Designed miniproteins, single chains. Designs and how they scored, part 30

Each design is a single chain, and the fold is of that chain. pLDDT is the mean over its residues in the fold that is shown.

## One batch from the design tools (miniprotein)

Design m1015
Fold by ESMFold2-Fast:
Structure m1015 (fold): chain A 89 residues (1-89)
Amino acid sequence: AVEQAQALDELIVEALRKLAEEDPEAAKEAARILAETALAARAAAEAAQGDPEALAQVALEIARAALERLEASPDPKVKEAAAAVRAAA
């Protein structure tokens, strides 16, 4: 679970880094989506504190939710970056 979350996060970070070089505004929008996803999952992450297995599962779910939100973005560059992550995952 931790390894899967880390792998997905690495794909998302790499896609964002590439997007930032191509279109800084689209990258800013993608970063906002990631931040909102993390905030929405705060209660679940807090409840998982002290349980490494639960925390790993929450991390994976946050990464998946972030990808889904990026795919739902109205910005075509953000959607394209999200599609690349999904294809690689």
Scores: mean pLDDT 75

Design m1016
Fold by ESMFold2-Fast:
Structure m1016 (fold): chain A 83 residues (1-83)
Amino acid sequence: MTPEERKKRAEELIKKADELDEQAENAHSQGRFDEAAKLYREAAKLYDEAGELSEDPQVRRELGIKAVAAYIRAVGAELEKEL
């Protein structure tokens, strides 16, 4: 994969992760904690995959932070589950 192809693939993954993160936030706001946790985990996975495709250390770090943040939100949603 060329650097240009890697950047394009990473951008696609970031866009999908952002969409899933938004869907997770909407599910959480509606009290659907199981759905929110699942969506946050999927977003975290895609942020990690995008980070692995990036050769820029700063971009890798930023995507890693986003992945960890999404994972923490997933755990938080599971802890808010009353059942």
Scores: mean pLDDT 84

Design m1017
Fold by ESMFold2-Fast:
Structure m1017 (fold): chain A 76 residues (1-76)
Amino acid sequence: MKIIYDDDIEKIIKDFLEKNGVKISPNASLEVLRAVYFLLKQGADIKEIKADSQEEAFRQLEKLAPDIVAKYRVPK
């Protein structure tokens, strides 16, 4: 089950990804960060995500693990 916090969880996830050598866009959404965090926890080799927008970030993650990204991507 997904627990939702305010700014704190975003900071925790960003710190975790940075410590694991993943470069994230400064404007990446929490949904993108959660998807990347999940992929890293499953042993996926993710080194860098370059994205001008949330859509591009999801597109890059979807290329690596489409089934996992779909689990974390919620349509507006």
Scores: mean pLDDT 58

Design m1018
Fold by ESMFold2-Fast:
Structure m1018 (fold): chain A 91 residues (1-91)
Amino acid sequence: SNEEILKKAEEVAERLKKYLIELGVDETVAELLAGEVGTLLMQGLLGLLSLEEAKERAREILDYYREEGLLSEEQAKEAKKKIEELLEEEL
């Protein structure tokens, strides 16, 4: 159901947010990034994106956050690994 998809996306976003905060990412930045990844997961679960398309979109988002100085290069690399793991678990 759409409610179950939304709940799954929210649970994954919360897990990612906590992980990013533990990596030293600013709490507001972590919340925004986790929310964007949650949206990608929701789109994947709705059949609007494949796993590979979701991974590509996540990479583009991470590159943007890094280029804007919101993530260090190290934080972006670790976030990429975690995001890909979370997407692979659910899609």
Scores: mean pLDDT 86

Design m1019
Fold by ESMFold2-Fast:
Structure m1019 (fold): chain A 80 residues (1-80)
Amino acid sequence: MSQEELLEEARKRAEEVVEKADASGKELSPELAKIFKEIQEKLFDTERLVEEGKLSLEEVKERVEEILKLIEEAEKLLEK
């Protein structure tokens, strides 16, 4: 899997969890808001560093795995 494919998967999963939160019509809890902020910051930083050629494929994989874990935690918090 390429760096671009890993980032696209993470971005798609992040969009899906944000859409679920928006569809709920509920105000975000402080905990959920913190997780969404961390997802956004980590995704932007990783994309920037990949564009700059500063990350190896292995480093991108580790960062994407961390982002996916945050997405999983957000999904758990959104379950009723």
Scores: mean pLDDT 80

Design m1020
Fold by ESMFold2-Fast:
Structure m1020 (fold): chain A 89 residues (1-89)
Amino acid sequence: EEELEELVKELKETLEKARELAREVLRTKKDKKLIKKAIALLLRVIGLEIELELLLKSDKPLEEKIEELKKLLKEAEELVKEAEALLAE
């Protein structure tokens, strides 16, 4: 079950990185479109955090939880890339 714990840790760290990057966009950018995109990104981070908590509380088999965690991690990694792109504007 170490694989599940490692994926949870990576997902939490990735979501925190996405959150901090989106917050930096809100602090540094004055463009209304960029600000709106950063807010939408923060809402998506919150959504993934809720999905993670629900997944961990579910009665799903360990194997299914691992596969769903891998999908959530991929989504979180895309949020990091989107936030980095917004910050680069």
Scores: mean pLDDT 86

Design m1021
Fold by ESMFold2-Fast:
Structure m1021 (fold): chain A 116 residues (1-116)
Amino acid sequence: SSKQQQIQQLLAESQRLLEEIKELTEKAKEYAELAKKYAEQISDDEEAQQWAKEAEENYKRAKELLRRSQELLEQAQKDPSLAEQALQEIQENLEEVKRLMEQVKSIAGSIQARAA
């Protein structure tokens, strides 16, 4: 039916966005690890230590949004009436994870510049 096809399309789109969230979360992890390594080179720089903690917290937030997005898709797969709501929330979560990854990347670059 047209309604069943629409639901399948919404679930497929949610799965595609979930894979993008997963990839961005992995990048955020890599940048948070780089921020930590650079901060360890300048252990007496209190501002760099605070920035490294911020990078770690932003990565943890991205990981939480990934987990929430996985739960939303699983719930929508069990209850198709939730498919549209799940897609909307996963789209919002993707935009937030993009922002968090860019912030962690920026922090890593700032600490690296101080460690040079």
Scores: mean pLDDT 91

Design m1022
Fold by ESMFold2-Fast:
Structure m1022 (fold): chain A 88 residues (1-88)
Amino acid sequence: RRDERIARLAELLGLSPEEVKKRIDEFRKKYKLTDEQYDAYLDSLVRRAEALRPVIEGLRELKKKSTDPEEQAEIDATLEALRRSLLG
């Protein structure tokens, strides 16, 4: 179901389900995807996010270990770049 895939993407990417849904719905509207194409797109995004899971988890762990606010900001920027490459 779409809600489950959106929730999984939100979990993997560290976003709210509402933010993930907003970004994906914008893509759907822009490209006028059918229901079947949209479901295939969501499945593809989940698989790509799962493949990036070790990188995302590694970056989150580095942020937790960092005491430098500038380093933490760089890690956050890298995480947002990964989110945009998948969703935007």
Scores: mean pLDDT 80

Design m1023
Fold by ESMFold2-Fast:
Structure m1023 (fold): chain A 69 residues (1-69)
Amino acid sequence: MASVENLISQLEELQKSAPPQAKAAIAETIVALKEQNYDAAVKGLQYLKSNYPSLPNIDNLLQQAQALQ
């Protein structure tokens, strides 16, 4: 519970400074986490890491999401 809320908060902060193309993918990942669809959230973060590797802490965010599975 607390770990999921912390991950969502970190993604919401990331979304504020992210490029427009990444904002949509971040928003979809947040929705997946809120729906407890951790497989979809992990896939969303893998997409972000592959296409936007310059996003800060993306590797740590992905590891956090994987720990929820």
Scores: mean pLDDT 82

Design m1024
Fold by ESMFold2-Fast:
Structure m1024 (fold): chain A 66 residues (1-66)
Amino acid sequence: HMTLAEIARQLVEEAEKHPDKEVALRALEGFLTAVREQLADPVWGESPEDLREAERILREAIEKLR
């Protein structure tokens, strides 16, 4: 199984290649929101470490792409 951090890295790579930056940013922001919701109220059963790493990757990528 892929970790959330691995999924986040894939999404960032796809976002960086996307011709529409607005669409790319919204995709990253959507996943960041979902990850933050899982940190607050865990339903997926993912590790807190994996969730925090995914959050960090997404936040840094969003700041860089803006």
Scores: mean pLDDT 78

Design m1025
Fold by ESMFold2-Fast:
Structure m1025 (fold): chain A 82 residues (1-82)
Amino acid sequence: SKEEVEARIEKLAKDLLALVKKYDPSAAPALEKAIKEKDYDGFIELVQEIAAKLPKEKSAELQLKLGALWTAKVASEHALSL
């Protein structure tokens, strides 16, 4: 359902927010705003910028979880268009 898809995307975004709060807490308010506004495109762009500034290991962890969020978002958009 639309509600299940929305909940999955929000959960993945909140999981990423938790990692950002741990690795770069100063960036958290902007990400929290993006989640509240359901601006997941802006959220993804912000996480990519944060990952680029982090050490390789932390960057890789964020990028892996970002990939999961991107896949869920694209699948959601495709399913809603069909």
Scores: mean pLDDT 82

Design m1026
Fold by ESMFold2-Fast:
Structure m1026 (fold): chain A 87 residues (1-87)
Amino acid sequence: MVAERKARLREVVALLKELLLEQKKENPEEGLSLEELEAMLARETAELDARLEEIARALDAEQLEDVDAALAALKAKKKELEEKKKK
């Protein structure tokens, strides 16, 4: 079951990365440049990925529900951003 937990965590990370990059494209004047944000996300994602198995093994049922809730929230935000592009 660790593999399934890792898959959910990777999906959360992938969606967060995608949402942050899309938000930066809409607001290019604020904060980090797109290239700096991509470099930072790549570094943090690689470090997180190395620890995903340990994190997945440590998750209890309550924390797993939090991961599922976070995944649902991120998917909702992605849908909202895609809807903005259609306007």
Scores: mean pLDDT 72

Design m1027
Fold by ESMFold2-Fast:
Structure m1027 (fold): chain A 71 residues (1-71)
Amino acid sequence: SLERVKEAEKYAELAREYIKNGDYEEAFQYALKALSLDPMNDEAWNLAIEAHRKLGDEGAARSLEQARADS
């Protein structure tokens, strides 16, 4: 629904703010919340991938990029 898409956008914005502050674990959690509401949200995918890379989890980041490419 449109309401879910708008809520996903708010969570993606929160994830971006957490990345700016260096809070990568929180950023990842909010990006996941956004994706649970709107799995087609490109911003949320990018933020989840970036957060994982910043946390040093390159394997999980690559898995997320592949999942997005195959969707």
Scores: mean pLDDT 84

Design m1028
Fold by ESMFold2-Fast:
Structure m1028 (fold): chain A 85 residues (1-85)
Amino acid sequence: DELYTPNPELRKVLESVGVKEERLTLSQIRHAIIKYAIEKNLIDPENPSIIDVSGTELGKLFGVDTLDVLDEERLDELLRRHSTP
C-alpha cells in the first residue's frame, strides 16, 4: 500500500488520538479517523456510520458537517487532498 504524509492540520487530528507515525497508508489513516470519532463521542447510536463532525477540527479540515466512516472511497478522496504520497 502507498504511504502518505499527512498535512499539518490532519496530523494534529491524528496526534490527538495517539497516532504519531510520519507516514501512513490510507487504511491506517481511516482507522485513526474512526478512533477520533469514538474518543470524541461523535457516533450516534441510532446511525453509527454517519458522524457529526460540525464544530470539530476534522470537520473544519475537510469542510464538511457530517462524514460517513463506511464510505472508504469518499474518505480516501478527502485524505488524499490533505496528505502527500
Scores: mean pLDDT 82

Design m1029
Fold by ESMFold2-Fast:
Parts: sequence; C-alpha cells; structure tokens
Structure m1029 (fold): chain A 64 residues (1-64)
Amino acid sequence: MSIEELIEELERLTSQISDPEVRAAVEQTISNIKELVKQGRLEEAKELAESMIRTLRRYLERQA
C-alpha cells in the first residue's frame, strides 16, 4: 500500500468511530503521519499508519 492509500484507509476507518475522544486522538495521529510525509520520513509514516490501521480495525471489531 502507498502512503496515500494508507492515509485514505485511516480516514475511512476514522469516519466509523462514534467516540469523539477516540476520533480526535486518531485525527491527531493522522496529522503526525502527514508531518512525517512532509519531512520525507516516508518509511516511519507508513509504519505508523499501518500500526494505527491495525489498532482501529481491532477497536471497530469491539464496537460493532
């Protein structure tokens, strides 16, 4: 997955979060990922994005 695809997936998963505090925390992480991309730290950005996707998928499974 490209970093753009990972960010898109994170934003899609974030839209499914009903808890505003959890949503805000994820939005902050997405902002951090975008900052890493701006700094050319693409590998770190991808690793953080993939980790957050795994965390959100588990969270949403429990929320369902």
Scores: mean pLDDT 83

Design m1030
Fold by ESMFold2-Fast:
Structure m1030 (fold): chain A 85 residues (1-85)
Amino acid sequence: GDLEEFLSEVEDLLNKVKKAVTNDELLEVLEELFDTLQKYADKFPEEINYFQDLVDELGADITKDNIIEALEKFLDYLKNRLKKV
């Protein structure tokens, strides 16, 4: 379903962030992340709000490591939402 597709796209984006070596590569993955969030925003507004709260809580200095941590927490949240069905 759409939630499983969203989870799979988030997992792919997390792996792409981890593999990014240059700032240009990281920015390309962040653009893909933004597009993915916009694609699912109308279907999963609670999930998008949760991710926004994670980004806001993880800090003033947004680093590659902080982005990885936010995506890992978000992925765990999405997996838990699937288990409750």
Scores: mean pLDDT 80

Design m1031
Fold by ESMFold2-Fast:
Structure m1031 (fold): chain A 76 residues (1-76)
Amino acid sequence: MKKPIKLSEEQKKRLERFKAEVDAETEKWLAEYRAIADTIPDPKLRERLLTVHEMAAELWRVGKLIDEELKILKEE
């Protein structure tokens, strides 16, 4: 059945803490990669590598958040 799933206050706090951890790790990873990319002399190659890495970081972040949401939804 398609029921609207409402998270409990505790489940919301857990998800927000996990999101903050994932966001912090993603920003750290992007900052390290941006520093490396700044050493690349070709501006087009630098931009392309940054774009690909930013896309990969966002996909990883979204995947982690979806996985955690699914785990929380199973804790009924």
Scores: mean pLDDT 75

Design m1032
Fold by ESMFold2-Fast:
Structure m1032 (fold): chain A 107 residues (1-107)
Amino acid sequence: SKARKILEEAEREAIEELLPEARKNENHPDKLAVRRELTERAIEIFTERVKERVKEDPEGMRELLEELKKELEAELAANADTNPETAELGELRLKALEEILKHIDEL
């Protein structure tokens, strides 16, 4: 999915941007807090990329985001019992995507 690629690119950019700062806090006991910060930054980058594309093709972008939502819901379901931390980050991504879809006409 094209929206999946935008999300993956945003996650890569977030890692490149924040990983040096995250490593300065390498002795911090909460590794999940670091992963949340990376995920939140990825969501910000993803949202900005989506805003640019919505201006060019709002209907096509809505369809791609709805497809991504189904993919993220399936991934969340698959991880719920086996990887709770990954599930928590998946819920964060899904909630952000739902907010984007709810306000897509305002982007």
Scores: mean pLDDT 78

Design m1033
Fold by ESMFold2-Fast:
Formats: sequence, C-alpha cells, structure tokens
Structure m1033 (fold): chain A 76 residues (1-76)
Amino acid sequence: AKKDLEEAKKYYEKGDYEKAIEKAKKVLDDPNATLEQKIEAYELLAKVYEKQGDMEKALEYEVEAGVLRIKKIILS
C-alpha cells in the first residue's frame, strides 16, 4: 500500500495519469492499507480525473475521501 501510494504520487507528478490511477487503485484494493493511505489514494484519484476533465469522477473520489476523513475523526 505505502509503496503503491508513493508510486502513484510520482506518476501524477510526471503526468502519467494512467499509471497514477492504477497505483492509487491498488492502495484502495489493499486490505492492509490504512485509513490515511486510502484517503490519500482517493484524493490523488480526484486530482487525476480533474486533470483529465472527468469532473464527475473527480467529485465522486473527493466525496469518498471526505467520508473517510470524517470516519477517522469519529474512530479517534
């Protein structure tokens, strides 16, 4: 999870949005991923889809990140 998240961020910085999406989704599919890592993966997916002009998917992933942030606060 952590390595996939780091790689997703690097691909995003390089403009390789397809690989950034692939790596971020691997974080979400990882049962060992922390809430923090899943929040960052959703936020990165939102940024990537915004860069691609897919505003509907960008908003969906921003909502998912927000829900997990609220859940983290409640569980703390």
Scores: mean pLDDT 83

Design m1034
Fold by ESMFold2-Fast:
Parts: structure tokens; sequence; C-alpha cells
Structure m1034 (fold): chain A 84 residues (1-84)
């Protein structure tokens, strides 16, 4: 029972992190419409998030998705700060 609970928690965390990456990427496309570099980075972040979600190890998947989510948030903050 406890092992199933850990797997479900890790899956929920991974799903939430993936949803966060999607939201950040959508915002990046909105705030940087004409910035091809930002668009390329946003696509790379989404691709990495999708690959992380497909990992067999739930712990590695959750960790990788958290990393991608943090990178997406950092990029979004940087782009918003640069846009005046």
Amino acid sequence: MSEKKKTEENKKAADQAFAGVKAAVEELYKVAKDDEEVHRKAEELMKRAEEALKLKDPEESATKLAEVFNEARELLQEVKKKKE
C-alpha cells in the first residue's frame, strides 16, 4: 500500500510540474511573439518536459520536470524584465 502511494504522489507532482511548464511556455509565446530565440528555448523546454514525463523512474521524472519548470520560470522572468 505505501509503495503505491509513493508512485501516485510522484505522478501527481510530475503532472503538476508539466502543467506548470505548459503554462510558462504559453506565457513565453505571448510576451515574446517576435523573439525566435525565446520561441526555440520554449520548444526545447516543452520537449524536455515531455521526455521527462515518459521516464520509467517516477522519482527521476519528477526531479527532471521540476528542473525544467524552474528553467521555464527563470526564462519567463528574464523575458518579462527585458521587455519594456
Scores: mean pLDDT 77

Design m1035
Fold by ESMFold2-Fast:
Structure m1035 (fold): chain A 68 residues (1-68)
Amino acid sequence: SMEEEEYEYLKAVFDDWQSRFDPSFAAQVLQRYWELRQPIWEKTLSPETVERIRQYYQDVLEQLQRQE
């Protein structure tokens, strides 16, 4: 489905940023991206898909913050 494709696409984007940027900068980019996209996703995607994206975002952010 489109929602499943959106989730997989976002995981790929988050993984790419983690590999290309230092952890501190990757965390800043990821957090800002979430802030900008969350209101749009809440209006366009199912609550279940938004929650899956949120969970993955939080997991990635935690990993980056541990790489001090």
Scores: mean pLDDT 79

Design m1036
Fold by ESMFold2-Fast:
Structure m1036 (fold): chain A 101 residues (1-101)
Amino acid sequence: MSEIEKMKKVAEELKELFPWFSELPSLEVFPDWKKKVKNPLSISEIEEMIESGKIKSAEEFIEKVETMIQNVLDYAPKDSPVYHAALEFKKHFETLVKKYL
């Protein structure tokens, strides 16, 4: 399996486990997202970056996913369901990185 195929497989599994992270948050529901998050990222945008060649290595892919996780952790209150979901996402991502990357 190529590096590109491995990254796509990790992204696909993350989208299935955490559909909420697949797309950017709705600005109607989270209007302050743009004020708190300078580099907004979703799994779908990361997949597009793999397809367009903007992400060429596992290291670059890991950095983008970690940025996406950190955006949610910085935005959400620490006692919120969204914050807890981001921590679970991070744990699953670390497992997938060890398995495929």
Scores: mean pLDDT 76

Design m1037
Fold by ESMFold2-Fast:
Structure m1037 (fold): chain A 74 residues (1-74)
Amino acid sequence: TREAILAAFREYLRKTLKPGEKLLVVSDDPAVAEELAALAREVGAEVEVLVLDVPLETEEGRERAREAVLEFLA
């Protein structure tokens, strides 16, 4: 379920992410993006959030996500 997926991601971030690390959150759901960003900030990570106005499963959504990842890594 959506809730189980979010719980698994929260657990993963809580165990893996360290203070001072950088995280890019890309989502087509503002509520999901904010929840993940809040968790990252809680552990002291630097977080950049991109909320897409198109679904991630679309070609446009994937292109926008790819561009954001490339800019984040630059």
Scores: mean pLDDT 75

Design m1038
Fold by ESMFold2-Fast:
Structure m1038 (fold): chain A 99 residues (1-99)
Amino acid sequence: STPEARAALLAAALAAADPEQRRLLAEALRGLELIVEGRVPEGYELLARAQIELARLAGEELSLDEAQAEAAIAAHREALARDPALAARVQEAARELLA
């Protein structure tokens, strides 16, 4: 777990002057909330998409193109849906991040 990530997301959302950045940070926080509530595959998909779009907005070079990123998100979402133990570990990590 990284409590610093939660603090960073909250601080960035509160300090963001760019409305698009603030919306994406809110989407990331909603994704974490869904994971904490036990909707792990749905929360993961929302969080991962928001993080990729935040990276693009920041001008970061992504190693995956859009189609590759979508395929990776879909594969990871499916893995979380099929593996309750993995989903439980992700949920616990999200609870620590939001504590």
Scores: mean pLDDT 78

Design m1039
Fold by ESMFold2-Fast:
Structure m1039 (fold): chain A 67 residues (1-67)
Amino acid sequence: SRNVIREILLKELVSTGGDEEEIRRLVEEGLAAETDEELRRYAEKLSELSGVPAENIYAALKAIRAE
């Protein structure tokens, strides 16, 4: 389920001590991205805030969008 993958991603990103509100906002903006390049940029921003590798965030965002 899209909601399950999204909740797991948010939990992992927040668990690293990042700002939950900012992280949630960037996830929503990333999911609304029109291009793969934009999605990648949001994954990079989320990586900077959380310490989670951008490639893992990018893969998770793509999986959520595929539903």
Scores: mean pLDDT 79

Design m1040
Fold by ESMFold2-Fast:
Structure m1040 (fold): chain A 91 residues (1-91)
Amino acid sequence: MEEIEKKKKELLEKARELIMESASHTVLAILHSSTKLANESEAKRNKEDKELVEELEKKAKESEELLKKHLEEANELEKKAQEALEKAKEL
């Protein structure tokens, strides 16, 4: 009985860590999404300044890559957290 309770506690603690890490990646993804949109909007307003447009488009692309990376990581961590929660429920 006590061994089952310890295992369940470990799984719940692991799930909490994974959920918190997933949440942090989601926040970073939102931040990068906002940065991408801001740079794209600024590039459209300054379309005559080719050098500025190129710099802003590069920053937008970098933010898009970081957005995708953080969303993928958040999804994988959330999936692992769900698996840990399911294992805890089966005990």
Scores: mean pLDDT 87

Design m1041
Fold by ESMFold2-Fast:
Structure m1041 (fold): chain A 93 residues (1-93)
Amino acid sequence: AGLPTVTVKVEKLKNGNFKVTATATDSAGNTVTVTLILAPSDKSGSATTTNSKSGITVTLTATYDEATNSFVVTATATNSAGNTSSATVTVPV
């Protein structure tokens, strides 16, 4: 009956790449986590993971924005009923 929640963590690695981790949680407490690695030269990226038992899905999409020299990263959580929640973070390159 509740909407899923999603959290995003961004870490800059020693090699200059960005590690983006998204965790989705449904109202029953089921979780799924996805990780996306972005290089500063990347223009886009995506990663999706589904928990096959609960049906909770988390998707990360990243697009490079030239005007801000940043990645715009959106994490979307979808539960088995089709309800969605999203969070967007900006990652300066």
Scores: mean pLDDT 86

Design m1042
Fold by ESMFold2-Fast:
Structure m1042 (fold): chain A 119 residues (1-119)
Amino acid sequence: MEEKRREAARFVGDAAGRAVQIALDAGHPETAYRLALFGSAAVEAAERGANVVPILEKGADFAKQAGLPEAAEVLREAAEYSRKIFPEEPTEEQKKVIDELMKKADEEFARYRAELAAR
């Protein structure tokens, strides 16, 4: 269980890195930064033993909405792989961890955008 979760964290981190690179290559640095924050949240959730699938699915939806279908596909494939490691539904405690990490990512992205607008 714990070794599989560590493997999931590494796989998720690598997938997020690929999605970030796709966004950068497409000329979307703000989207790349947001995907990096979602990736960090997913890795931290995996390390805490929480189901990472909801974070990866939200990241994929965001990439798709940003017009990056290739980045969305990478994250969707990572979510499918993660479902094999975390086949059970997230517990209420895991949902709280996921919500906390996603809120932190959204707040950090909002701060980044505010700092760019001030420059």
Scores: mean pLDDT 79

Design m1043
Fold by ESMFold2-Fast:
Structure m1043 (fold): chain A 70 residues (1-70)
Amino acid sequence: SLALPGDATPGERAAAERGQKAAEGIKNMDSYEIGEVGEKARLAAKNLGWSDEEAERIGKIATAVAEALK
């Protein structure tokens, strides 16, 4: 479980709970599903107006984080 500071806001606690559930989901993902996490992150960054190079880098970071959490 994630350790939260005693002074964490409701928003910070909600974000931590979402992160923990995402990490638990990633632990059960195969390599294809982990690749899809990276692709979704890349598309989200591109939709926010990031350059293709920056979006690709974010996708690779998301994939690497997902693989590390597995």
Scores: mean pLDDT 68

Design m1044
Fold by ESMFold2-Fast:
Structure m1044 (fold): chain A 74 residues (1-74)
Amino acid sequence: STIAQFQAFIDQARAQLPNLSAADQARVNAIIDEMQDLIAQLKEATGLEAAKIEFRLLSLMGELDTIFRKQQRA
């Protein structure tokens, strides 16, 4: 499910936390917290509200991916 995909991405982000700078760790933790709140909302949402929450989750996933891609090039 879409929720399971977002949760898997959060799990990957947490696994990478020890490899990040303190500043990036703080940002990633803030993004994870927002994603978890949105996932809880998504479980109860339908229609347009669900689509809006999913769009925000995709945006936050993009921010996490950008942080980890910088790490992978070292």
Scores: mean pLDDT 83

Design m1045
Fold by ESMFold2-Fast:
Structure m1045 (fold): chain A 100 residues (1-100)
Amino acid sequence: DLADRIVALAEAGRVEEALALFEEWVKEQREKVKKLMEEKGVSEETKKLIEELIDGIVAGHKEVIRAAAAGAPREEIEALQAALAAKLAPVAEKVNELLE
């Protein structure tokens, strides 16, 4: 699993390699999301909110990767993940509401 490889690299202190793999995966996912939005005829307003949500998710995961590579304890990593989920929940709910 790519996620397991990223975590293993981060835990080994190989932060630049972990971030490089994450960025390559993000690039691939952004292209897939763009194609899906085009196929579904998503409005420009909804597209902007989806892009904002993705940007927030990406930034938050990079913070988690850097913290893990710096040797942050599991409790701190879990707190960062929980904070990211809470921060993005309102945007995710708004995107879901617009797609209904």
Scores: mean pLDDT 78

Design m1046
Fold by ESMFold2-Fast:
Structure m1046 (fold): chain A 91 residues (1-91)
Amino acid sequence: DVVIELTPEQEEVLAAFEKRLKALYDKLLAGEISMEEFVKQVRELTAETAAELRALGAPEEFIELFVRYVEALIEAVVNLQNGQPPVKFDY
């Protein structure tokens, strides 16, 4: 298996992303934002975070996995709107 070692700065970027993602999800659950706005904002945040990680020298394999993980989370949240089982946001 490939071992991916992140710098403290890269870990801080990811921690900030997680906090912002949870805040957006909380707003969605509270009815403060629409599903369309949530998806748009999460994708914008993901693109911004990926660019920051690249600037800090994160491996492209890690960035690709990060983007795919977030897209899977978006699909899970959209599926919840359509009556699918609840998703866990455990990081």
Scores: mean pLDDT 78

Design m1047
Fold by ESMFold2-Fast:
Structure m1047 (fold): chain A 62 residues (1-62)
Amino acid sequence: MDQLRQQYGQRSEQAMRDILDQNPSWNLSDEEKQQMIDDAGRVGEHGADVVAEQREEQRRRE
């Protein structure tokens, strides 16, 4: 489970960095950018938990 959370968190953080790099016109401070990256990582980790729960439920619905 921990590996899936870490993987989803890292992917979400990278996606947010890419979005921020593509949108320099947003005039965000470095602190605001870091906060958005951190928030994206947390959302990614939560997404991994939802995926794990859905797989568990599908296994019960043979």
Scores: mean pLDDT 73

Design m1048
Fold by ESMFold2-Fast:
Parts: C-alpha cells; sequence; structure tokens
Structure m1048 (fold): chain A 90 residues (1-90)
C-alpha cells in the first residue's frame, strides 16, 4: 500500500540518520518526506510523524512476531526490523 511505502522510506531515513550519528537530521528528512507526500505543513508533518511512528512500531513488532511464529525470521531480517524500530523510537 502507499502508506507502507511511506513508512518504509520514513524508517530508512531515520535509520540512515542514526547510523551517521545524526538522528535529528534523519528526523527532519522524514518530516520533509511527509510534508511533500501529504501536501501538508512541516508542523503538521511532525505531528503526523509522531502518530505514524507509533503505528509503524506496532506494525514492525507485529511483523517480527508473525515471522518468528512461522519460522521464517532470519537473523538478518530480525536485526533489520529491530534497527528500524530503534530508529523510530529516537
Amino acid sequence: SEHLQVFREMVRLLNEGARRGKPKEGREKAVELLSEKFGISKDEAREKLDTINHVSIGILESALSFDKSLGTLTPDLEEQIQRDIKALRT
């Protein structure tokens, strides 16, 4: 879905910012993405980012739990999802 693609790109930007030791820069890029994608102000995008972050964490945690229950969770995938969750919590 469009929402899932936006979430993945948002998480990618946050994760890249965290890797570079620039989590605030990653957050601002995520705000710019949401502002552009939804045609809203940056202030509105920041409010939506907080809401989306909470929802995205729940989605990623659910995906992690589901894959683990199916035995399809590889160590690399588990690490990637955990990094994405950590980025969203910064």
Scores: mean pLDDT 70

